# Ledger of designs, part 38: designed miniproteins, single chains, continued (2)

Each design is a single chain, and the fold is of that chain. pLDDT is the mean over its residues in the fold that is shown.

## One batch from the design tools (miniprotein)

Design m5294
Fold by ESMFold2-Fast:
Structure m5294 (fold): chain A 85 residues (1-85)
Amino acid sequence: MDEEERKKLEGEILEAFARIAAAVVRLTLERRLAKAKSEEEKERARREAHEELERLMEKIIEKAREAGDEEAIRFAEELREEVLR
């Protein structure tokens, strides 16, 4: 397998991972909100989800930069923006 193919696959994996990570954080947040019995619990759940998403997206963007994949970087930034709405 050549170097160009490896970089493309790495970028595709990072994009897929970013999408999965965002979906998992969103699903976890929704479940926590459904079970929350106080406004404080709901606020905490939202803050923790926001922090987790930020950390995951930052790590994914960093790896995408190392791979030199601008599309993966843009994709991760878009997912971060969408989920934080």
Scores: mean pLDDT 75

Design m5295
Fold by ESMFold2-Fast:
Structure m5295 (fold): chain A 93 residues (1-93)
Amino acid sequence: SSIEEELRKLIEQIVELIREILETSDGAKLMELGQELVKLVKQIQDIILSTNSEELFLKIVEEEMEKSDPKVATMLKTLRKSILGSVELLKKG
């Protein structure tokens, strides 16, 4: 679906940002990458909330974790929990 395509693109961008974060020792660049990560996370949250696509999001993240190195996979697992927790809270408000 078009929703799957959109979520997949955003999650792939997050994976790329995670790799850059793990490779950088420049504090200024790390701050910039962190801000981009927050922006992408908010976009994913908005899509999940508007389309009720939690199952699709979980599927895509699981696929990316399976083909990622252990450090990237660990960060994706943490972000998955954070995103789903935020979606849960936003549904209650």
Scores: mean pLDDT 87

Design m5296
Fold by ESMFold2-Fast:
Structure m5296 (fold): chain A 91 residues (1-91)
Amino acid sequence: DELDKLLEEVERIREEARRRGDPVTALLADRAKELIEKAKEGKATILDIEILLGMARIARGVAKLIGDEESARLADRLIEVLDKLLEILKK
């Protein structure tokens, strides 16, 4: 189940973000989890995913600008999850 694998990855991202004290990535991961759960119910929209994807890209850009490599890597992983979720919804 592709959606279950995305839920596992999002939960790992959230746990790591909380452990290192990254509240922005943790919040974005919580929103991604909600979208994956909505996708399992057939209620997620492409627009909701694209909005969150945009927010994750901004967070990644900010992390890179301030030299926070760990937050940038977590944001990259979240972007990969959201890109895969978007691919599933477009099929």
Scores: mean pLDDT 86

Design m5297
Fold by ESMFold2-Fast:
Structure m5297 (fold): chain A 73 residues (1-73)
Amino acid sequence: SEEVSDENIKAATAQLLVAVIRSTLRNAKAPEEARRLVDEAERQVNKLIDEGKPDEALKVAREAARRVDEILA
């Protein structure tokens, strides 16, 4: 059985958060700005995870969620 560390949970949470945002935008009449923001956030999150920085990845994902929420308000 694979043991899941706090780092692995944070990395998975960051990726899941980006995926949820993307799914929400796919089903909404979202402006291009929001879609572009999510694409950039996904790229940055994946890069940070590859670099072993899950805390930074999670911060990027949370900031993207906050900014997308502001754009969709």
Scores: mean pLDDT 82

Design m5298
Fold by ESMFold2-Fast:
Structure m5298 (fold): chain A 85 residues (1-85)
Amino acid sequence: AEKLRKIADALDRFADALAARDVDGAVKALVDIAVAMGMPKKVAEQMGKDAKPLLAAMSDDQWDLAAAVARKEAEKLREKARELE
């Protein structure tokens, strides 16, 4: 349950950063998600560096869509975490 809550919290931060057009915040949240999912920190940080130019190249519509998807996934994970308690 705790792992699912940590991933959901990181997804909410990712969605908030995307909605705010905060590239650095979105990268940090992606790293947090990967680490919470069990990825080694060095690998997660490299993934974040690789993702930064891709995020910066996204259109407003792509940012909004990604934020909406991330929020939906966070809500589903929170529901599953509650069911496991």
Scores: mean pLDDT 82

Design m5299
Fold by ESMFold2-Fast:
Structure m5299 (fold): chain A 60 residues (1-60)
Amino acid sequence: SKTEFYREQIAFVREAIEALKQARERAPVSEQPTLDEAVKGLEDTQKELENLLKAIEKQE
């Protein structure tokens, strides 16, 4: 279903965020700002997907 699809995408984004946070802990200091920006971008995407999911659930 459309709802299941977006829940799955949100789960994948959450997993990617955690993977990047772990990578950041092991990264050289010079690369950490780039990883922090990537994490922020994914967190923004997660929020957009969660808002879209709420709209879909309201419509059924």
Scores: mean pLDDT 85

Design m5300
Fold by ESMFold2-Fast:
Parts: sequence; C-alpha cells; structure tokens
Structure m5300 (fold): chain A 74 residues (1-74)
Amino acid sequence: SLRERAEEVVRRAEEEIKRAEEAGLPQSFIESARRDVEEARRILEDPNATEDEIRWALMVATATLVAVERALEK
C-alpha cells in the first residue's frame, strides 16, 4: 500500500541519517534532515491522514533519503 511504502522510506531515511551523523556530517545538515523526516513520520502517525497527505510524506521522506545518500557519497 501507499502507507506501507511511505513508512518503509521513512525508516530507511532515519537509518541513513544515523549513519550520516556517525560519519561526521555537519550537525546543521543532520538537524535539517531529521526535521523533514519527523514531519513525514507525524503525517504517517495520524490514522486519519488523507491519501494526498501520505503521498506528500512519501515525497518528503524520499527527497530526504536521496539528499542524505548523496551527502554520504562526498
């Protein structure tokens, strides 16, 4: 389902943020990434979240995951 995909991407983003922090990436970057993922998670924790809100959470979490993975490649 869309919710299951969004929850999986949020989990992956949280794990990659932890790896980025352990790798010594700038704290300002880590804090920004965590804020975006926390916003996505907040949407997914609402059982009344609309399909559009869940799609938005998936987009935010995916963008964050991509940004963190790219930063780890530098």
Scores: mean pLDDT 87

Design m5301
Fold by ESMFold2-Fast:
Structure m5301 (fold): chain A 90 residues (1-90)
Amino acid sequence: RLKELALRALKEGLSPEELEEMRRLASEELGIPLKEPLSLPELYAIINEDYELAREIVLALEEHPDSSLPQEMKELLSQLFNEALELAEK
């Protein structure tokens, strides 16, 4: 269900009700409360069922809200963002 919602969010967008369902399921799966909507890198990690990566991204963004992320994390997020955009076009 979570993977299905994340894929729809990436390709088509979700209704407000589906966005709330996705955030609830993601919070349960990651074991952390989600304060902000999921970014494209986070959605892509969830679509690939890489919940450890999704959790790492959420925590890194919470710790660095001004985008003062380590270079390695910035490069990873850029890669995941591009992969998400390619998947969205299919």
Scores: mean pLDDT 76

Design m5302
Fold by ESMFold2-Fast:
Structure m5302 (fold): chain A 79 residues (1-79)
Amino acid sequence: SVQTLRQNAINFYDIATSWAKRDKNVSSMTDQQIIDYVAQTMGIDAALQVDMGKRFKTVKTMDQFMAVVDEIQAQYRAI
């Protein structure tokens, strides 16, 4: 379901954030620092999921969820 996909992405963002902060031994990191850490350690696909999870935290409706998905797909679409 959309709710399951949203929650899984949010959970992954939270886990990745906790892992990055622990590994760097810091109490805070910017979203970009977390994304860069994930890209370096787990690859670009994992970094994309972290970015989606971050954005999904502000999502309350299916329309907002789809808008985020479309925006991310547009940013990462290659020809």
Scores: mean pLDDT 78

Design m5303
Fold by ESMFold2-Fast:
Structure m5303 (fold): chain A 88 residues (1-88)
Amino acid sequence: ERRLFTDEQYDAVKAKMDETGRLMLDILREHGIRDGDVFLFVQGAVLAGLSREEIVEGAKKMGLTDEEIEKVLAAYDALRADPRVRPL
């Protein structure tokens, strides 16, 4: 759900969604992330430049398991390593 982002994170995701959406979707699916709300959260976290600690906290608030949080962090690291993905 989009409301899982902060207002500034949501605006950052909104502004950048069309530029990186397909690339991010592919990387997230490679890491086992299939939930649309989790996809939008990770995409927004990367584009807004969230810390690892903020990502873990947000994922826990979404009700993700420790296993799912590990997948989210792995996907986040992969997205951050891709030079085609630029945080704000």
Scores: mean pLDDT 68

Design m5304
Fold by ESMFold2-Fast:
Structure m5304 (fold): chain A 82 residues (1-82)
Amino acid sequence: MSLLFADKSYLEENKLKISDLKVVYTVDGSDFLSLPPISQMGFINGIKNLIRKNPGVLEVRNYTDETKQRLESYGFEVVGEK
């Protein structure tokens, strides 16, 4: 089971709908949480830069409530599940 996240501010600023997001970027939620905070921030900034070039969703596998809360704190919003 995995969650799909979108950068809602990016969608709002660029007048995009979730249906416009054709690219899927994938991460393991447990691996992400295992990173130090500075490395988590670096990863998120990297993903946001990729999304600006190619609009997409972030698929998070092996997620927990902590993974969800952490990504929401970086401006991501849950938009679906797989």
Scores: mean pLDDT 81

Design m5305
Fold by ESMFold2-Fast:
Structure m5305 (fold): chain A 78 residues (1-78)
Amino acid sequence: LSIEDIVMIAGIGSAESIEEGKKLAEEAAREAALKAGFPEEDTEEVEVEVFEFNGKTYVVAHVLKDGKPVAVAIVRVK
């Protein structure tokens, strides 16, 4: 993932389940793209990934434009 192509990074939130985390991360990433000035039609392509770090589960959502991430949100699963 190329960080130089990311326009907006939403802060770390928290969720009680992976499914809730996916929903919150996707919503936060789309909101970040809108706040960065991207039109709604450019916020429809969203990629979601789940990863573990240091015994904690995280969900990352990326809004893509032309296959590159323009907004990212990270949510921690409790």
Scores: mean pLDDT 73

Design m5306
Fold by ESMFold2-Fast:
Structure m5306 (fold): chain A 81 residues (1-81)
Amino acid sequence: MKQEVHVRRTFRLPSEEAAREAARAAEEALRRVLGDGLKSFRARLGPGDEPVLTLEVDAEATLEQVGAAMEEIERVAGAAA
């Protein structure tokens, strides 16, 4: 059964370059895992000089798909840091 889900994750990255790479790779991973279930993806850098990346995701997906998508985001963000 598909559910409407909203996910917000915040990552502190070592640079703006790392944040941009993490955001790009996270979007690719979400599109791959969720497909048509991905309704919106937004990546935002935090205010000031801190390279804080906030990812906001709206999706219609199964719990297993959400879990897989979150694991991919963590893997990608960890590799970028």
Scores: mean pLDDT 76

Design m5307
Fold by ESMFold2-Fast:
Structure m5307 (fold): chain A 72 residues (1-72)
Amino acid sequence: MKKFEEKINKLKEQGKKLADEVIERAREIDPSLVPEAEKAKNSLVGALRVQRKVDELEAKKTSEIEKKIAEL
């Protein structure tokens, strides 16, 4: 249980850092995801939501990058 408290504290800190990264990625893939990333800046719930969204976003981004590389 104590490890969860430390992990939550790190999530609060990284919430703002990840928001900037996710905003840049979302803008390139799908601008509609930008508002969700902005919520992570001011919300702990947003930070947790971003983690789940990032996993899905990265999966889609990887597929698109692979297609663009094949297109070259």
Scores: mean pLDDT 61

Design m5308
Fold by ESMFold2-Fast:
Structure m5308 (fold): chain A 59 residues (1-59)
Amino acid sequence: MSLAEVEAFLRQYVSLAEGAPVDRDALLATARAMLPSASEALIEEAIDRLVAEGALRLR
C-alpha cells in the first residue's frame, strides 16, 4: 500500500468527522484496522504529513 493511498483514506475519514480534532492513537488504531496491509510507520508518516498540511487536526 502506498503513502498516497493511506493519505486518501485518512482524508476521507477526516471529512466524515467534519473537521473535528481526533486522537492520534485512536486514528492510528482505526487506520491499522481498516488498512491491515499498511505498516504502522507508513500510517504515522501519512498522519504527520496531513497535520503539517493543516488537513488533519489532532487533540
Scores: mean pLDDT 78

Design m5309
Fold by ESMFold2-Fast:
Structure m5309 (fold): chain A 93 residues (1-93)
Amino acid sequence: MKATASGSGRVANGGVGGTPEQALKAARDMAEGGHKGGITPTGYGAVGNQGGAGVRAPSDEAGYNSAKWMAEGAQRGGAEATYVAGDTGASPP
C-alpha cells in the first residue's frame, strides 16, 4: 500500500492507493497524523482504491509539517508513505 502527502500554501492533502479498505484506513491515519502535528484536519475519504486526507494549514511551513505528519500517520497505519513540501519555504531535513 502506498500513500503520499503534499503541502501547498495554506492547505495540505495526501493521496493513498491500495484496496478500497486500505485506502480509507490510510486516509484516516493521514488525517490523524496531521492533527497530532498541530494542524486541523478538514476531513478524509476514499474513492475506489484512492484515498486522501485534507488538512488546513495556517502557513506554508505548517503545510509542509502537516504533509510530513500525514505521511507518518499513514506509516503508523501500515502504509508506505511519502510527502512533498509543495509550495513551502522549508526544505526537508
Scores: mean pLDDT 55

Design m5310
Fold by ESMFold2-Fast:
Structure m5310 (fold): chain A 99 residues (1-99)
Amino acid sequence: SQIELRNALLSEKFTLVDLRGTPGNTIKERAAEALRVFLTLLVERGYATQEEIGQVIEKVLNENQGQFSFTEFKQALIQKFKISEETLNTILNEALEQV
């Protein structure tokens, strides 16, 4: 369910292991897959480079004891790249449709 994936993505804490992990069948693993697709879309559409996304991930992990929420990550993206919240929500919805 798209609603279940969205709720999981908004409520879960993600680690670097979750981001590097193999796609799996748990709701958290599927939410992590949606997050990976979201990151790919940001790069493909020219909002950020893969290196810049990696830098933001490293920063939010370091500031939050090795884990982060999507909300914390979204705020870091807005601050770093000056992307609107509306644009990020559109890309998130597209990522959720792909998983």
Scores: mean pLDDT 83

Design m5311
Fold by ESMFold2-Fast:
Structure m5311 (fold): chain A 85 residues (1-85)
Amino acid sequence: PVDITATNIRDIIDRTRDDPRFMRRINTIATGTFTAYHGGRFDDITDIGTIMGNTNDFINRGDWDTGDFYLDRGTDIGRRIIDDY
């Protein structure tokens, strides 16, 4: 649980924090102001407690242009994002 989030999530944030699209989305999640996303995927992100408890889940950088986030399950998401796949 915490080892994936502590290693992968923090590393993703650190490496992508200079990406303004990523930082805007993180700020939106942190403030709880989920706007304009009607696919239901953003609502899944609202429950951060559940996402954090799900050890293989994290919000990919996703498709920021469409405003959707993609949650991977059972994969090392951090490694894929860090490699800028």
Scores: mean pLDDT 37

Design m5312
Fold by ESMFold2-Fast:
Structure m5312 (fold): chain A 102 residues (1-102)
Amino acid sequence: SKFVKSLRTQLEQLIDDAVAYLREKYPELTDEEIEKVREIMRELSDWVLAKVEAGEEVTLEDALAHADRLIEKNPDLTEEQKRVVRLLAESIANLVNLLRKL
């Protein structure tokens, strides 16, 4: 659908912005560590897009729970990386719910 294509583009931009923020705020992180966070963020984004395409609601609670499952699968993440992933989950859920109201 046109909505899903538009949402995919907006989520990709949000991930790019989050990666740029992570590079600026935490210059001690390696490129490999930053790419690992990008991969996790893309997996979260793909999960959200699949739910939206299926006509399912994306609640803040569900998005945070899924982010926590992805974090659990990646035990080498720093506390700062975990925080960024959770903040992205909140931002994605808020964006999806805002766009559904428009």
Scores: mean pLDDT 84

Design m5313
Fold by ESMFold2-Fast:
Structure m5313 (fold): chain A 82 residues (1-82)
Amino acid sequence: LTPEEQALLAKTLALLEALANDPRMSPAAREAAREAIAALREYVATGSEEALARLEAAEARLRPELEREREAVLAAVEAVQA
């Protein structure tokens, strides 16, 4: 990894760790974040195609969960304002 890639990796891991440990996130979102962390660490260590596939799958799972949480928050705000 280049220094720039290493810095990006550190930022990505910090973001995923924050999501995994945020009690306001759904259990599914936290689980997907933990899977992404594990897969990313394995991919960086081994270069495994299986680890890359797991990372891509975890990211695909995390994106819909984050959007679902966003929609739930917006719905709750609208319900309070209505």
Scores: mean pLDDT 74

Design m5314
Fold by ESMFold2-Fast:
Structure m5314 (fold): chain A 63 residues (1-63)
Amino acid sequence: MIAKIKVDKNGKVEILKLEGSPAQGGGGEPFIELAKKNKDKDIEMEAGLTPEQYEKVLKELKE
C-alpha cells in the first residue's frame, strides 16, 4: 500500500491518505480505517509501505 502523510515542524505525524490495501487479509484493517478517516487530505510525503513498515515510520516520526 501507499501511505501519504504530513509531518509538522514538531515532528507530529498526520496521516493524509492511504491508497490500496494490504497484500494480506490480516493487519490491514487499521490502515484502511485510517485511510477512510484521512481521505483526500493534502499530500506532503508519499511512500509505498507495508502495514508493518508504515507503523515503524509513524513511530520514528513521533519519536
Scores: mean pLDDT 49

Design m5315
Fold by ESMFold2-Fast:
Structure m5315 (fold): chain A 75 residues (1-75)
Amino acid sequence: SSVLEQATQFLSKVGAAKSDADRRAIAEELKATGDPLLNSMADAILAAIDAGKSVTEALNEATRALTDARAAQAA
């Protein structure tokens, strides 16, 4: 789906970003889509940045947030 394509591109952009400011800008761009699944991923990245977590940890938490949000929609 287009949402999963956007999610994959988002994770790639966050992983390639060189600063927390760039990662935050990417997350805000994703939130601007208004999609609740993408918003859950963006919120996870923003929370990880605020907590001082590594990029790898942020990507793992974003992937988990997407999985949990999709499971909630399926229930």
Scores: mean pLDDT 82

Design m5316
Fold by ESMFold2-Fast:
Structure m5316 (fold): chain A 74 residues (1-74)
Amino acid sequence: PLPPLSPDEIRAATATLEALEEDPTVRLSVSEVAKRAGVSPSSATRALNVLVKQGVLKRERVGSTTLYSRAERA
């Protein structure tokens, strides 16, 4: 079971999904999601983790930076 999203986490999730609708290949950092949604990085991180657990996003490691992109299912 996934935890319920707070209003800030919902804003972060919505901003992430809108970015993916505009560019399905986009890779977003926590900082970029936080800026787009107007929320804290911790709220953005929680929303992104929920979307990863839902299978909507995958977490990618690029050096020391964590990026989130649309989950690629064949």
Scores: mean pLDDT 78

Design m5317
Fold by ESMFold2-Fast:
Structure m5317 (fold): chain A 79 residues (1-79)
Amino acid sequence: MSKEELEIETLRAFAEMIRAIVKNIVAKATPEQQEKLKPLLEEIDRLVDEANQAKDVETARKYLEEILKKSKEIDELLK
């Protein structure tokens, strides 16, 4: 496996991990909060799917960066 292939797989693994963490956090929220957060969860699902399809490090990194931004928005809304 090349360094680039290893980096892409690592970024994909981080994207999946962030999705799992976010879903676990939202599952502990009230039903009203869960409804408000649904569009952000759908965006994270889309971004993780895009990261899993990424063929280069730059593309995978861009999707991971966007996933982190959306996860931060969820944290802000839960405060």
Scores: mean pLDDT 83

Design m5318
Fold by ESMFold2-Fast:
Structure m5318 (fold): chain A 105 residues (1-105)
Amino acid sequence: DEQVKHELVRLFEALLENPDDIAKLKAFVSFIIDVINGNYSDEVLELMGAILIVLGKKHPELMPHILMLLIIEGGVETTAKINVLASKVDEEKAEEIIKEAREKI
């Protein structure tokens, strides 16, 4: 779980640094699909949801592309699961969840 949290934060920060980088976007989406399918802890799933919320707030232009890649690579059911998990995260706490995960790295 620790390594998965580190990779989630790394991929998130790489996207924030260069949101136009298609390769970074694809790497991020592929990893999110792996996280959903990997039966990881609630803490990992909450961090993933928090990251998606913060990305949607900072780079709303990326959300249609992320959704499209999730559907193409993960399918509709996996995409729906990711949406439900993100919707369970308190939007006001999303940045703090990411900060706490980063501080444990």
Scores: mean pLDDT 82

Design m5319
Fold by ESMFold2-Fast:
Structure m5319 (fold): chain A 61 residues (1-61)
Amino acid sequence: LERVVSEAMRRLVDAGQLDLASRVSELFANQDWEGLLKLLEEAGERGLVSKELVERIKREI
């Protein structure tokens, strides 16, 4: 899970979405898996992260 979350954060940083990357880090640190998944699904719909990456995280939580 940590590795996949780190990949998502890197993708968000590369897209200029520093606030979203920070929020992902916070949700992961708090073990808020429902919040983390919801945020990443929304980011996937916006094209900021791949759907494959979101599905990998979904399988690991």
Scores: mean pLDDT 80

Design m5320
Fold by ESMFold2-Fast:
Structure m5320 (fold): chain A 69 residues (1-69)
Amino acid sequence: DEEKIRKALETAIRIAMEEGVSPGEITRELLELLGVPEEEAKKAAERVEKSKDPIKEALRLIEEARKKL
């Protein structure tokens, strides 16, 4: 369940990166879909882009947002 969602998100992020979309942009859009305010989603996207491992950070932030609602 959660594992399948994580795998799907990881795959989507990797595909987006190959298509020229940054991992931060994908994270921002997913957070907004989960109800995170635009400003917070943009800040989270910046954190993802600045992280040493952007894919891991994106997945972590998305998990936290899902738990919030």
Scores: mean pLDDT 80

Design m5321
Fold by ESMFold2-Fast:
Structure m5321 (fold): chain A 73 residues (1-73)
Amino acid sequence: MLRELAEEARRGREAIAQLTDEKKRQELSERLRKLLSAAVDAIEAGDRKQAEEYLAELRRLTREAEELVRREA
């Protein structure tokens, strides 16, 4: 799960970095950071279901960023 979180976070950061709007980049980067932190905390607590939910939210955020980049292109 940590490897999956790291890979998804990398993908999300790459998408966010492509955004031309600095405020949107800052907002999504902060959301990504908080979500990743919460997911790591859930894993450390042994709460697999909570960690899986945060991973799913992280994947949705990555998709949101990728779609936003496509709309700006």
Scores: mean pLDDT 82

Design m5322
Fold by ESMFold2-Fast:
Structure m5322 (fold): chain A 91 residues (1-91)
Amino acid sequence: MTPEELRKEADRIVAESDRLAAEIRQATTIEELEALLERLYELGERMTKIEAQAKASGDKELLQHATMAEAHVTTVIMLARERIREAKKRA
């Protein structure tokens, strides 16, 4: 991938994680939250591969962009995990 393509893929993954964050806020069951968390882990794996390619490119700006995108996805994963913990306490 070109640096431009890697940046666009990182942006797309962040946008998908934001959509999942909205679904997490609407989810009412533990099963729904766990399914959304699995989808977030898949996005996290894709983001890790993009960060590795950005690092291999030697482009520091691209690597910084990818690192910030991975941090964003991680924040949404933490939101899902907290929502699951809260739901289990109410059960």
Scores: mean pLDDT 85

Design m5323
Fold by ESMFold2-Fast:
Structure m5323 (fold): chain A 67 residues (1-67)
Amino acid sequence: SVTASALAEAAKAIESGADPEKIAEALKDRSPYASQIVRGLAEAIKKGWLTQKQAATLLRSAAEALS
């Protein structure tokens, strides 16, 4: 699905150190749902609840579940 591919791309970018907020913004027109998920994880990273690597793992798992 479009959402699954967007989440997989977001996972790779975030794992490579990309800003999750920038990734969420880039995805909003392609998949609003993927954008919202990434934005939620960006907030969790900002609050120290998750590392970028943990967020990338969650996004990769979500992409697999939606494929």
Scores: mean pLDDT 85

Design m5324
Fold by ESMFold2-Fast:
Structure m5324 (fold): chain A 96 residues (1-96)
Amino acid sequence: DPLLEAKKKVEEQIELNRWLLEKLENGEPIEDIIKELEKLKEKSDPVTQAVLDGYISSLQKVKDGEISRQELIDSLRALIEILEETLERLKKKIES
């Protein structure tokens, strides 16, 4: 079922973004977060690896001082809100 697969992918993406947000809000070292994402990449499919590379690149920009930790936190919060809205729309379509 394409809708159930889409729902699962959105739920997995929300979980990943919430995990990353929690680490950033708790002040975890950027290098430690990158290391955990690199470990996750080793177990991931190529599409998920590309998404994780995007997060690693954003974290590297924080480490290099190109963006602030707070700017990344704000971006992740906005993305989570969009993903949660998408998930609710998918749930309504599945229940129809």
Scores: mean pLDDT 85

Design m5325
Fold by ESMFold2-Fast:
Structure m5325 (fold): chain A 77 residues (1-77)
Amino acid sequence: PMPEEVREKMIEIAKKQGLTEEQAELFVNALAGGATPDQIAALLSIRFGLSPEEAMELVNKTIEALIEAGLLSPVSL
């Protein structure tokens, strides 16, 4: 269970990295559910038609931004 304040901040950071609101919600929900970066990239590719490379780049960029913001620990990935 993720606090609502943390979830909202994660979504806003994901959107700043180039994810749409729907993509950011999927990303944060999947991450909160314990999905790996590879699994999140696959979900974005399948649901939104992103290439696997594009999806993985967006996922990695967003994870880095969340770590910098103090919302994710490097050891959780």
Scores: mean pLDDT 81

Design m5326
Fold by ESMFold2-Fast:
Structure m5326 (fold): chain A 91 residues (1-91)
Amino acid sequence: MGEAVRKAMLEGAREAAPVAKEVLELMEKGDFDGAIDLLLRAGVITPEEAEELRERLEKIKSESERASLATGVALLVIGRYMDREIERVRA
């Protein structure tokens, strides 16, 4: 991994951090519509992925399942922001 790719990853992570934090806070409050809307506005997920996420959220019955999904969504935000910045360096 080159320094340019590493810098792109760190830049993506920095840009992702406030979005990931806000998504986690919305999911912790049970504001799933707000979380999905934020993800769509940030370009992190597609409309199809948003519908899949809504279905998963509707089926969650435990605090641990909610926490696991919220963590997965936060990691997805970070990963997609990193990929976007890496692609800019390689393009």
Scores: mean pLDDT 81

Design m5327
Fold by ESMFold2-Fast:
Structure m5327 (fold): chain A 120 residues (1-120)
Amino acid sequence: SLEEEMLKLLEEMRQLVEETTEELLKHPEYKEYAEELKKVQEELLEKLEEAIRNKESTAKIAKIIQEGMLKINDIADEAYEKALKNKDPHLNEVLEILVKHQDKLNEIFQKILELKEKMD
């Protein structure tokens, strides 16, 4: 079913969050941000699963995604500003991890919205 396909995409997102968190935790200076990003993304996953199971509208699901992404971006921006201020030699490596994660998240969210539109 389309619902099962969306739930599978949430499982892919969960795996992506775990993998990116593990990569960020290799840089102990970013532990606090890695833990906060994981928490916000796990809360987003719970809200998305509930909305999908409750047959909420495409607009409602899109709003949940948008609000979650704003929180993720705020945390990532704070981590970036701290790295710049501290002249972190690993800044570019951490940025590449975050950009790759963001691109994959956007692909997952796009697929969820496309599947949801087919149900409406």
Scores: mean pLDDT 86

Design m5328
Fold by ESMFold2-Fast:
Structure m5328 (fold): chain A 87 residues (1-87)
Amino acid sequence: KILEVIEDGIKALKAGDIKAAEEQLKKLEELLKEALEKGDFKTASLLSSAIYYLQQAIDALKNNDLKSKQQHIKRLEEVLEELKKHL
């Protein structure tokens, strides 16, 4: 579930689909609340990082800042790999 949401967010960003990316951001925020309620602070920390980079990439996309968008997508991909090792 978490991995799929981040992967869909990355796909939306690469496609320039702001609305789809914002929908994945909302799903990650809900998953963060669930992780915190369960006391899974490692997952919560990684989800917070994913939310941050996804938001920054959305903002860069809205501003047509392709360089910043690509940098934030790369950071989001790094968080995805870390989550794969943890989950």
Scores: mean pLDDT 88

